Designed miniproteins, single chains, continued (3). Designs and how they scored, part 64

Each design is a single chain, and the fold is of that chain. pLDDT is the mean over its residues in the fold that is shown.

## One batch from the design tools (miniprotein)

Design m10342
Fold by ESMFold2-Fast:
Structure m10342 (fold): chain A 70 residues (1-70)
Amino acid sequence: MEEELEKLIEQLAKVDPALAERFRRMYEAIKADPDEERRENGLKSLLLYARYVLEGKTPSFEEIKKELEK
């Protein structure tokens, strides 16, 4: 999962470097979270969002934020 997210961020950087930098900062913040369950859920949400953006499809930010809040 984490390795896949890193690859997706690299691909995103070729298309939209500003958005890729935002994703990278979110990823670092999630990795720094001491709560393992919250970190895992955050990584899943971020990976899904990054994949959808690359595929030209975007879920709502509200839904992703809700997942990270858990």
Scores: mean pLDDT 71

Design m10343
Fold by ESMFold2-Fast:
Structure m10343 (fold): chain A 92 residues (1-92)
Amino acid sequence: GMTAVELAEAIARLAKEEGGSVEVEVEGGTVRIEARGLSVRSLTAAALLAIGADLDGTKVEIEIRGDTLTITISGLSEEEAEEAKRAAEEAS
């Protein structure tokens, strides 16, 4: 299964390949990934990755507004949330 770190990295790469942007915020054990400028195909792919992620013990919220995808993952350790942020920023 895909971890929160792997999911964050994959979403950031999708945004980069489309010429979009990604913003990542961490608050405690919660990571929020906002990817902008995505095509419908990339929005669909990203949402399916989030739905298929093996994030046992976590809560995943997916929000789509126009060409913007927001994925919020809560129930992580603070360390895991910070690692997910770093992975997304490095992949951007």
Scores: mean pLDDT 80

Design m10344
Fold by ESMFold2-Fast:
Structure m10344 (fold): chain A 66 residues (1-66)
Amino acid sequence: MEAALELQREVARLTELAKEAKKKGDTEKAKEYAKKGQDLVREGLRSLGNPGADEVEHEGLDVAKE
């Protein structure tokens, strides 16, 4: 349970950092943070042992497409 909570917190943090970097005009850093966030979600879901959880990605993982 702690791992899932920490994962969500890290993803949220990386999403915030990506938005801030994009706002500053650092599109490269924004992409890096967004990529790290997605990679963490994938690893977290895999670690949780949910083989079908890949569908969750469409549930709203990509909140603000912009």
Scores: mean pLDDT 67

Design m10345
Fold by ESMFold2-Fast:
Structure m10345 (fold): chain A 77 residues (1-77)
Amino acid sequence: SEELIKKAEELLEQLEKAKTLEEAEKLKKELLEVAKQIEDPVKYTAYSLRAIGILEDLRLEEEKKRKEEEKKKLEKL
């Protein structure tokens, strides 16, 4: 149980350092798999929400970059 919690914390730390959506999605999947094995619904919910938040932030950053690029292309046309 404690070993699984340490693993989840390590994965969460890696997730917080992720620079791309692809890497973050992979780490989120691994984190939730480990969290499921802990069999603590409070910890599972906490890890899930934190992972979702990190991914949402990355998605918003990606969307903002996409909109900026799209505007530049539209101004040229």
Scores: mean pLDDT 79

Design m10346
Fold by ESMFold2-Fast:
Structure m10346 (fold): chain A 75 residues (1-75)
Amino acid sequence: MEEEIREGEALLRATARAYRAIEELARELGVPPSEAIRAAVRAAVRAVNRYGPEASDEEIEREALRELRRVAEEL
C-alpha cells in the first residue's frame, strides 16, 4: 500500500508536468483541453514505466510531445 500510494502520487505529478509541457502547443494545434489532458496522462504512464517515478522534466516532455502529436494526427 505504501508503494502503491507513492506510485499514484508520482503519476499525478508526472501528469501535471506533462500537461504543462504541451498546453501551449496543444492550443496552437487546435487540440481541445480534454484531449491534451488525455495525452498528458498517457505520457505520464509511459514516462513512469520507462524512467521510474523520478523521470526528468525532459523525459516527461519528450513522451508528452509524442502523445500530443498522435492525438493531433487523429483529429
Scores: mean pLDDT 78

Design m10347
Fold by ESMFold2-Fast:
Structure m10347 (fold): chain A 120 residues (1-120)
Amino acid sequence: MAERLREAAQKAAEAILSLPGVLGVTILADEDRVIVRVYARAPSDEEAERLIKQIEETVRELLADLVEGITRVSYRRVAPGWVEIVVEFALKEPVPELAQTRVLAEGFTDEGRALRAALA
């Protein structure tokens, strides 16, 4: 189960990182949920909302067998014109191997790595 989830998360991270304005993506999981954290250039709330929908669609397509619905969505300004988006999904079945939160997949552009370092 955990390996299948990791493979699906890797594909989702690659797809999300290819979306316009995305600078970085980290997909984490614990026993009960998948957490998608995205750093993106989104100067307006409308662009952030659009990106949230694209993230949801990507996860629903690539992890349909593994996740139920969205349990939480949030975004915050981290720098002028830049946002951190967090989308959480419930797992259809608990994964006991993920009792501790684990990073399943991660990808960053050079600009995204610089942003992450500045926020540390």
Scores: mean pLDDT 79

Design m10349
Fold by ESMFold2-Fast:
Structure m10349 (fold): chain A 69 residues (1-69)
Amino acid sequence: MKEEIEREVAEALVLIYLSLANIAMEKGDYETAIELYQKALELAEKHGLSPDLIEEVRKNLEEAQEKLK
């Protein structure tokens, strides 16, 4: 029960971080987007969230990092 609740909360937080990071990307705030995607990825990996979600976060993080180069 506790682990299930923690996983559900983690999933919700990951989606919130992804949404905020996407807004930062649209604004050209790539540094903030990178920080938010990194937080989303760490949380998703720590709580063993879906591989598809983890892959999506990784791709978005890579894109944000490329924009800073």
Scores: mean pLDDT 82

Design m10350
Fold by ESMFold2-Fast:
Structure m10350 (fold): chain A 72 residues (1-72)
Amino acid sequence: MEVTVKSANGGTLVVEIESIEDAKKVVEGLGEKYGYENITLKLGDKEVKVKKVEDGELLFEDENAVIEVKAE
């Protein structure tokens, strides 16, 4: 899976991640630095917009997307 972040300077950072636990850590770090509204998680051909990380859990704008992410 991939985490994509767009910076205020128009740059795009893409991080390839092997597990959902690694995705939580990367998204939290990037969200704190760049803002959660700029983060998208890509799982194969699916893109899921991240809302925030709260209490170590990934929260998505679409609650149904959480089920699909956890199924991988």
Scores: mean pLDDT 66

Design m10351
Fold by ESMFold2-Fast:
Structure m10351 (fold): chain A 87 residues (1-87)
Amino acid sequence: SDKQKKLQQQSDSFKNSSKTSKTGASLQTNPDQKDKLTKISKLSGDTSDALNKGDVDKASKLTKKTGKILGQPQVGKDASDSIKSLG
């Protein structure tokens, strides 16, 4: 279904973000940036897992947390609202 396709696409996107952030963390020499990327990697992975299980409420909450860590809370809120629309 269209809804299942959108959930899978978002799950795959967050899985890729998790991998990219993990690699970025491994290449970082600045401790604060390394910690930030490590947290983003974990949150993106958890968001992907939640979407794969159809738990859009959990995915939305995790996306808001990611937005705060990135210093872009409005972007996080908009992404969270978009994910909730899939539920």
Scores: mean pLDDT 83

Design m10352
Fold by ESMFold2-Fast:
Structure m10352 (fold): chain A 71 residues (1-71)
Amino acid sequence: EEEKEKLRKEILKLIGEILDLIGDILELERELEKNKDDPEKVKEIKAEIKKKEEQLKKLLEKLKELDEKLK
C-alpha cells in the first residue's frame, strides 16, 4: 500500500529528528555537569534542556499518531 510506504518514510524522518534532539539534550546534560558550580550557567542550561524536552514530547506524540495510522 502506497499510503503505508509514505507513513513509514514520515516515521523514519521523525525518528531521525527525535534522535538528533536526544543527542542535543545529552550534550547539554554534559555541559550541565561541567558547569555545575556556576549557578548562572546551570540555570541557562536547565532552561535549554527543558525547552528541548518539550520539543521531544511533541515529536513523541507525533510518532504515536503516525504509528496508530500505520495499524
Scores: mean pLDDT 83

Design m10353
Fold by ESMFold2-Fast:
Structure m10353 (fold): chain A 73 residues (1-73)
Amino acid sequence: MKKKEEEEKKKEVYKKLLEKIESEIEKLYEELLKKGEDIEEVLKEMEEAIKDPSLSEEQKEYIEYLKEKLEKL
């Protein structure tokens, strides 16, 4: 029965991907602050990325999460 094994593998890959994305978010935020980047410009780029029909639902959710994190400061 491969359903349980496939689910465990998918869960591990997904967890690792989320941890990497969260790490990249923290790093990106810190770099933006240090460089004096226009946060409004970055937010606009994220908004355009969300509109891209080639992106998966998960990718769009991650961009939205990133955008929300940047907006909260």
Scores: mean pLDDT 67

Design m10354
Fold by ESMFold2-Fast:
Structure m10354 (fold): chain A 55 residues (1-55)
Amino acid sequence: MVELSPAVVDALHPWLETHDATTPEQLRAAAERLYAEGRLTPAQRDELLAWVDAS
């Protein structure tokens, strides 16, 4: 498994707490939303997308 950076985990954690049935499409949407909100850098967004692809 690819491990996420702590900053990406912290940004994603509140979203994951509210979404029990996570799909790759939902995780991609979350990555784009968190990036748009300034919670993720471009590199962190790419990291999350790569993690989804590896899952």
Scores: mean pLDDT 73

Design m10355
Fold by ESMFold2-Fast:
Structure m10355 (fold): chain A 70 residues (1-70)
Amino acid sequence: DNTAKLRAMLEKSPANFGALATFLKEYGLPEEMIEEVAAELKKLPERQQQYLLSLLSEEQRAKVEALLAA
């Protein structure tokens, strides 16, 4: 279960850019984790946020960007 894997990773390694980038490249972003991943991105520098956003689909990127702006 990719959602369970991502949740476990975020618990073990909060705000870890490298772990997030590797996961998103391999599995993509589960829809159920959009809000949790957006919260983690807020903790990262803007350069790293933009890179991670580039790994998402256009629809998912728009949803995460809206949460980052809030």
Scores: mean pLDDT 79

Design m10356
Fold by ESMFold2-Fast:
Structure m10356 (fold): chain A 113 residues (1-113)
Amino acid sequence: MPSLQERLLAALDRWAARLRAQGLDGLAEVVEELRRRVEAAGDDADALLAVIREGADRLFAVAGDDEAARREAADIVLTLMTIVHEAALAAGDAATAARALALAAEVVARLAA
């Protein structure tokens, strides 16, 4: 099984390419910076959750009031939180799994606002 960090890096690489192909260069730049921070964090779930939370704030800041860009920002963060949640459940880490779900719920609420 690939590590949590490897799964997150693979997802971020796919999202960066997709965003660039769509001309969403501002969001792609944030995803590329988030990728570097995920690489530096290794497999520390607490550090990864903190990095992804900061990444979510930056993605929504760049998206601004553009509903399509905000939806892309939400889809990126929800993808990353799904990966963290699945890895946490596999490791028996209920606390990290709960934190990933809480951030996912916050992102959904933020998109709806």
Scores: mean pLDDT 87

Design m10357
Fold by ESMFold2-Fast:
Structure m10357 (fold): chain A 107 residues (1-107)
Amino acid sequence: SNLEEVYELLAELLVEVSEILPLMSPEQQARAKALMERGEKLLFKLQLLIALGELPSEEFLEEIRKLAEEIRALVEANPNVSPEAQERVKKLVEKLKKALEKVKEEA
């Protein structure tokens, strides 16, 4: 389902953030950890919605979109993150945004 695709892409995005976390300054690590905590809470809610066969609210989808954009901005702002890792995050965010639009079309 499109909602399962959203879950998988968000999970992959959090893995990418966890892998680059040690390359960040202490201040940026604190910001990244806060974003990861928000992402983990969203993944938990997504898992419940999938298990119940329920569609998310538009507000919930917007929270996921905003988190993904904040992650992308944090990664792009870090000079120690390789261009290859920045491109992987960018592609994951764009795929996630497309999956979110497909879920909106199902409502």
Scores: mean pLDDT 87

Design m10358
Fold by ESMFold2-Fast:
Structure m10358 (fold): chain A 72 residues (1-72)
Amino acid sequence: LLASAEELREAIDALYEEARRAIEEGDFRKAAQLIAALGILAAAASFAGHEEVARYGREKMRELRELMEEKE
């Protein structure tokens, strides 16, 4: 059984918060790994038919990448 929309949304939010913290701390390696994990969750959400959750995850990835560029 694939994760529910609620579980995937919560996982995305948790990873986003951790990645944002990693970027603020200058841990770009950890941030990149967490962004990759967000991509996996977004793909899983899409395959499970939870396209709104998948779209949300992709948007969070974009926000994190923009934040990383600001901290370069």
Scores: mean pLDDT 82

Design m10359
Fold by ESMFold2-Fast:
Structure m10359 (fold): chain A 74 residues (1-74)
Amino acid sequence: SLPPLTPAEQAFLDDIREAMAGASRVDALIRAGVPQEELDAEVEKLVAESTSPLAQKILRALVDVLRWAAERQA
């Protein structure tokens, strides 16, 4: 069996979960072909709605990866 999570590990996973949820919404917008201006506005809105500085950083990094991946799949 897997060892139980510490409170610090749980908080870290909660930040990742929040960032992944935001990144999933951004991925859907990229796949829908929305204009870059609209995409940037949604990313800034999601960051502003986040209460965690770590989740904000992870979200921005994931969005950058999604943008790079989308260009390669065009």
Scores: mean pLDDT 81

Design m10360
Fold by ESMFold2-Fast:
Structure m10360 (fold): chain A 58 residues (1-58)
Amino acid sequence: TAVQALSRFGNLSLEEAREILEILEKEGEEKAVEYLMNKFGWSREKAIGAVKLIKIFS
């Protein structure tokens, strides 16, 4: 599932991964990328990679 793939990719809990999917669905890709960068300190490239991963496994 996208949740499990994101959890493994980012070393996130399943709860954190689900929250990111909700942000992506409700607010879109750019907001999800900004959230990942701000909350977890990820680079923009890593955050974009996570969003692409969700789309592959969704």
Scores: mean pLDDT 83

Design m10361
Fold by ESMFold2-Fast:
Structure m10361 (fold): chain A 69 residues (1-69)
Amino acid sequence: SSGLESLVDLFDVDGDGYISAEDIGEVLRSLGLNPTKEEVERFKKLIDKYDTDGDGRIKVETFKKLLSS
């Protein structure tokens, strides 16, 4: 939906169509949330699982599918 698309755009800090665990952490902090090291590491592991290029990032489309499933 449009709401999910607007939210995901916030995680693509560089506007390059890819999302890193650092991007997620920064967005959460900007919303007044304090992500734990464990939560950030979970995001890193999730990204690594779907990162076919080994660059530590996943495509925005992949991230949207993960949030929708």
Scores: mean pLDDT 71

Design m10362
Fold by ESMFold2-Fast:
Structure m10362 (fold): chain A 60 residues (1-60)
Amino acid sequence: SQKEKIIKETKEKVEELVKKGDFEGARREANRGHAQLVQLGMDPNEAAKIADKIYEEAVK
């Protein structure tokens, strides 16, 4: 689905930025993923949980 593609792309971009030490860029990419999921009709709170989890897992 389009939502699954956005989640996958957001995860890959966030992980790449964290690997490079760009934590601010990673946060911005996670926030962009959140916004895209909301535009596709996902609940804002659910989208936020997904974006937060992507960021948190990448920085571990």
Scores: mean pLDDT 86

Design m10363
Fold by ESMFold2-Fast:
Structure m10363 (fold): chain A 74 residues (1-74)
Amino acid sequence: LTPEQRAVVEAIRRDLLATARELKATSPPPSGELLRRAVQAGVDWLAASYRQRLGIEIPEEVRQALVDEVLAEV
């Protein structure tokens, strides 16, 4: 990854870790499947937003790894 791509990935990771932890702490908490779908949607939305605003593309493989990393951490 370029330095710019790495910065975007770290920003997305930070935001989604906070969001996933918040969701997991709700009552009732979401199922694992619902949490995975929410994280996936968040990664895809944020990656698309950064592409539109900054012209920085995050490869599909990196986006999928990021979903798994966030879910493993929470």
Scores: mean pLDDT 84

Design m10364
Fold by ESMFold2-Fast:
Structure m10364 (fold): chain A 65 residues (1-65)
Amino acid sequence: SKIERIREILLKGGVSEEEAERIVELIRAGDSEGAERLLVELYLQGKISPEQASEIGRLIRELHG
């Protein structure tokens, strides 16, 4: 699933299980804005690459339409 791919990208990038689960929960709740906001915060903290942030953002948009 796309949610599983997002989780895998986050964990492979070194984001903690707790942080990854927080993003996944927002996506499951239909809160794409909240999920994208957390993604931006992870990027600004240096925990995720620009390429990883871009790919996850794309997957979130595809999930929510």
Scores: mean pLDDT 81

Design m10365
Fold by ESMFold2-Fast:
Order: C-alpha cells, then structure tokens, then sequence
Structure m10365 (fold): chain A 89 residues (1-89)
C-alpha cells in the first residue's frame, strides 16, 4: 500500500468533516515531542463525538500546558494510521 502524504490525509479528513480534529491531534503529538513532556488524557463521549482533554507535564511532574478539543472516531483512525506511521525510508 502506498503511504499517504500529510496533505492527502488532510484532504480525506476535510471530505469527512474531520480536518480540525486531525490538526489538533497532530499539534498534541508535536508538543509532546518538542517538550519531552508526559501527557494525561481524559476522554468524555458526547453525542457520538469524543471530548479529549490533554494535560502536559514536564520531567518533574509539573503541569506545563493543557488543551481541549472534540474528535470523532474517524479523526482518531486517521491520526493513528498515518500521522504516526513511519515516513522515514
């Protein structure tokens, strides 16, 4: 299977109405990577959507940031399948 580019994944997410949710998931991943942060994730289900609250902690356990967004199962699937996949060959 040919790997999709980030732009192709965004196009699929836009067609499904999930673009904003996918971008928020990528922002979270980039924040964790850049800050060597730990994350605590809380998920609440509301009307077929998931409200995700992520709290970021430094290496000493201090809270350094917080983000909240709503995602669907489709956005989570796209994030897991492509945004974290090995693009390095």
Amino acid sequence: MEPLTREQIKAEAKAAGELDELEKLWEVKDFIRKNNAGARVTVEEIDGKKKVTIEFYDANGNLIGKTEFTVTDKAIELFAKYAGGPVKL
Scores: mean pLDDT 63

Design m10366
Fold by ESMFold2-Fast:
Structure m10366 (fold): chain A 55 residues (1-55)
Amino acid sequence: PWSEEEIRRLEEELRFLRDTLARLEADPSTPQEFVDGLRRAVEDLERTLERLRRE
């Protein structure tokens, strides 16, 4: 199973990605492809963490 340290690192990464996504979404000069790509990364990591938290 994943260690608590590894899970905490993933949670920190998720917070960073969410913050970055929010900033990019607020900037109208950001290309939509960057926003879409980062949104997918956030969703993938959220899905992974949800699975790990259920274990």
Scores: mean pLDDT 80

Design m10367
Fold by ESMFold2-Fast:
Structure m10367 (fold): chain A 64 residues (1-64)
Amino acid sequence: MMSEETLKTAIETLERFLARSGVSEEAKKEIRELLAKAREALEKGDLKTAQEYIDKAYELLLSA
């Protein structure tokens, strides 16, 4: 699995988790914005920035 494909899988996993979560609509919006930024970074080949946004989305999901 290449790094890009691994990060895409992580984004998909977090999106599925978010859909099943009981977090507020405000938290869902913020998490989705972070995941969208991660996808944009992947499109530009910036794997480090994509990972950082995925990590932020994950932390927010766990704390929301």
Scores: mean pLDDT 79

Design m10368
Fold by ESMFold2-Fast:
Parts: structure tokens; sequence; C-alpha cells
Structure m10368 (fold): chain A 67 residues (1-67)
């Protein structure tokens, strides 16, 4: 659901790759949410974090369904 996009945005803020203001825009815009989920999946795959990969895939699916 939307919670997966919110969690991806929160993690981007924690990584210093996104401001809190940018995270709010991502959560409110399915196109930006789709792009953020795609980029987060790349980071998660590089880190070998299978849980983060699944989170990114859930966020991507939800954002795609909103388009």
Amino acid sequence: GREAVEEVARRFVELGLMSEEEAELVIGDPVLALAAAHEYRKIAEEEGDEEAVRLAEEAFRWAQEQL
C-alpha cells in the first residue's frame, strides 16, 4: 500500500539522499513515487538487502496502480 512508498521516502531521508520536503512530494505524487521506488530497489540490490528489495517492489507496484 501507500505505507511502502512512505517507508521508501523515509529511508531516502535517513540516507541523506532526500530532504523531508522532497519525501512529502514523492509520497503525494505517483510518478515521483514510482521513480523513487525504482531507485531504492537499485540501492537495496547493491547492499544485498532482500527485505529492502521487497519493500521497493511493493512501493513500485502500488505507485504503478495509482497511474
Scores: mean pLDDT 87

Design m10369
Fold by ESMFold2-Fast:
Structure m10369 (fold): chain A 106 residues (1-106)
Amino acid sequence: DLEKVLEILEEIERLAEEAGLEAWAEAARRMKKAVLELENTSPSDLEKVHELRTELVISLSELLREFGPEARREVLTSSDEFTLENLKEMLERVLELLREHIARHA
């Protein structure tokens, strides 16, 4: 799932940059960095895992800021476990929301 998560984040970054949504592009870049660091972090390093998971949640919340509390709630509460599989599903939903936003403002 790492490869798919990175692909989705790159697509979010690309679409955000093309649409002039700099905050979205920056959030996607921060999430890519956090995901790569998480992949290179030992699961036994609970403090570092918690820090990276927190960074991902904050960055995801920033991506959802423009879509209001309902969309933010839908994405952020979709999983009790912050795994790559669950992150992939959340990011696929974020990508859908971004595409809809761009289509409405095109």
Scores: mean pLDDT 74

Design m10370
Fold by ESMFold2-Fast:
Structure m10370 (fold): chain A 63 residues (1-63)
Amino acid sequence: GAGLVAKVGKDYTATRPDELTVKAGELVLLLEEVDENHVLAKSLKTGKEGILPKSVLTAAGPG
């Protein structure tokens, strides 16, 4: 579907195989909301998909 691009606000290291590792300043494509606190995202740097806490993302507009 149409994705929304979000900017990573802080470093996050995956703690589960289905999570994504990201660093502050990286861009991710939001694919789906998993719940109110988590999203499925795709790293625009690596192309990997995984779950991220919404708390690691900054306020973002369309890319």
Scores: mean pLDDT 78

Design m10371
Fold by ESMFold2-Fast:
Structure m10371 (fold): chain A 75 residues (1-75)
Amino acid sequence: NEIRGEIAYYVKKAVEKGSEKVAKLAEEGFRAFSRGDYDEAIKKFKEAAKEAEKEGDKEAYEALKKALELVEEAK
């Protein structure tokens, strides 16, 4: 699953670069995606991206934006 692998890559990057709060939201989004709940995954990745933006973490923000785009394509 090409899209799933790419989403996992960007989520891992956000978890490694982001704060504990960003990491938790990103992991919640990936768990939702893994069980087929794309709407919840989109919601969680948007929340994670917003938190990364508030923290000034551009790398985590960009990774989460990529994960969000990929989930919307998979939907």
Scores: mean pLDDT 86

Design m10372
Fold by ESMFold2-Fast:
Structure m10372 (fold): chain A 52 residues (1-52)
Amino acid sequence: TPESDALTRQGAEALKAGDYERAAELARQALSLDPDNQAARRLLTQAELGLK
């Protein structure tokens, strides 16, 4: 959905800034709106790897 895509873009910006917790939160919100959003799922994986 457009809202899920917007959250995914915000999360990608947070990831670029090194804010992995924010990126993960935004990715989870995007997936709550659209569970099939592959970009949001990939964002969540990258953010969680950054938290290690």
Scores: mean pLDDT 84

Design m10373
Fold by ESMFold2-Fast:
Structure m10373 (fold): chain A 80 residues (1-80)
Amino acid sequence: SSDIIAKLKELSEAGKYAEAEKLIRSLPDNDANKQAALAYLYAAQGKSDEAVKALKTAQEMEGDIDYDLANIASEIGVKL
C-alpha cells in the first residue's frame, strides 16, 4: 500500500534498514508489493544483486500492477 511505501522511505532516509525490513516481512510472500519493497530497500543499501532478484520476482508475479518497478530498475541500472 501507499502507506507502507511512505513509511519505507522514511525509515530508509533515517538509515533504519532493520526496521524497514521488519515492516516488509509483515507482508505476504506472494504479494508483488513485498518484492518491490525489498528491491527498493536492497537498492538503498547498495545490494544490487538482491535488488535485481526481487525486481524480477515482482515483475513475474504481477507485471503491470506496481508503477515503481520501472523507476527502481532505472535507479539501480537494471534492464527488466
Scores: mean pLDDT 72

Design m10374
Fold by ESMFold2-Fast:
Structure m10374 (fold): chain A 80 residues (1-80)
Amino acid sequence: SEKEEKLKKLAKEALELAKKVYEKLKDPSLSEEKKKILEEALKKADEKAKAVADSTDIEEQIKALEEIIKILKEALEKVE
């Protein structure tokens, strides 16, 4: 289904963004301010993922992934 394909695509994008955040956090030259921005973004993303972990509503899962992607993208933009 279209919604199932969208869910899979968003889940993959969210995972790739999370990996980029973790890779940046391993950089020893990263400032404490930038580190805090990335750590806070990961915390907010995790909270949103946990809020829908038990949900069977595909639209609710899609909305949560879109919010997670937005949080991670905005954090990565702020630290470049």
Scores: mean pLDDT 86

Design m10375
Fold by ESMFold2-Fast:
Structure m10375 (fold): chain A 70 residues (1-70)
Amino acid sequence: ARKVIEVELDLSGLSEEEKAKVFRETGKRLSEEAREEAERLARENPDEVGEVIVTLTVDGRTFVSVYRAE
């Protein structure tokens, strides 16, 4: 089973240090949420891999991370 999570952040009003901090904190939170969701999908359909694709767009730059659980 697969799920896509799309998140967009506008950090244009922040300093470079603040942008880096928000990016790290948001990335950590999203990775935790995505891992939990992948595990949930795997439990609901144990014959399939639980997969979550996170698309994070920050100031027009897109980062894609994939989380899988069996």
Scores: mean pLDDT 80

Design m10376
Fold by ESMFold2-Fast:
Structure m10376 (fold): chain A 66 residues (1-66)
Amino acid sequence: LVEEAEKAAKEIEEGGDPLLAANRVANAGVEAGVSHEDANEIGKLMYQGDTEGAIEKAREAEEKAK
């Protein structure tokens, strides 16, 4: 999940589609066993351009999911 969030952040920084990046990260979170609430929050942060916040939230959520 963290790796996917970092990849999405780089895509946004390079002028990629923020909505596509946000949806991809949220889906990756759900597939990784992260709660829908946390996955949606990560996606929202990514879409809003808070890429650092999204990555940090992904790290926290991944540690909780274990």
Scores: mean pLDDT 78

Design m10378
Fold by ESMFold2-Fast:
Structure m10378 (fold): chain A 76 residues (1-76)
Amino acid sequence: GVKELIRQLTEGIGKALGLSQEQQEMIYEAVMAKLFGTEEEYDKLLSRLKAQKNSEEILSAMNQTYLLVKGLLEDE
């Protein structure tokens, strides 16, 4: 399903960028909140991502995952 796809994409992109499993989980949660949650939930998760030392790579991975999933959902 979509959740499995988001997790798989997050893991693949995160591993390619050298992100930890914890950072991959944060990206997964942020993408899920952006697509299916509230703006408030997304903002809280985004703040956690921005607080990381490698925030540029993390935000890049999150945005890449989000755009790929959004495109797939809109093409259904």
Scores: mean pLDDT 81

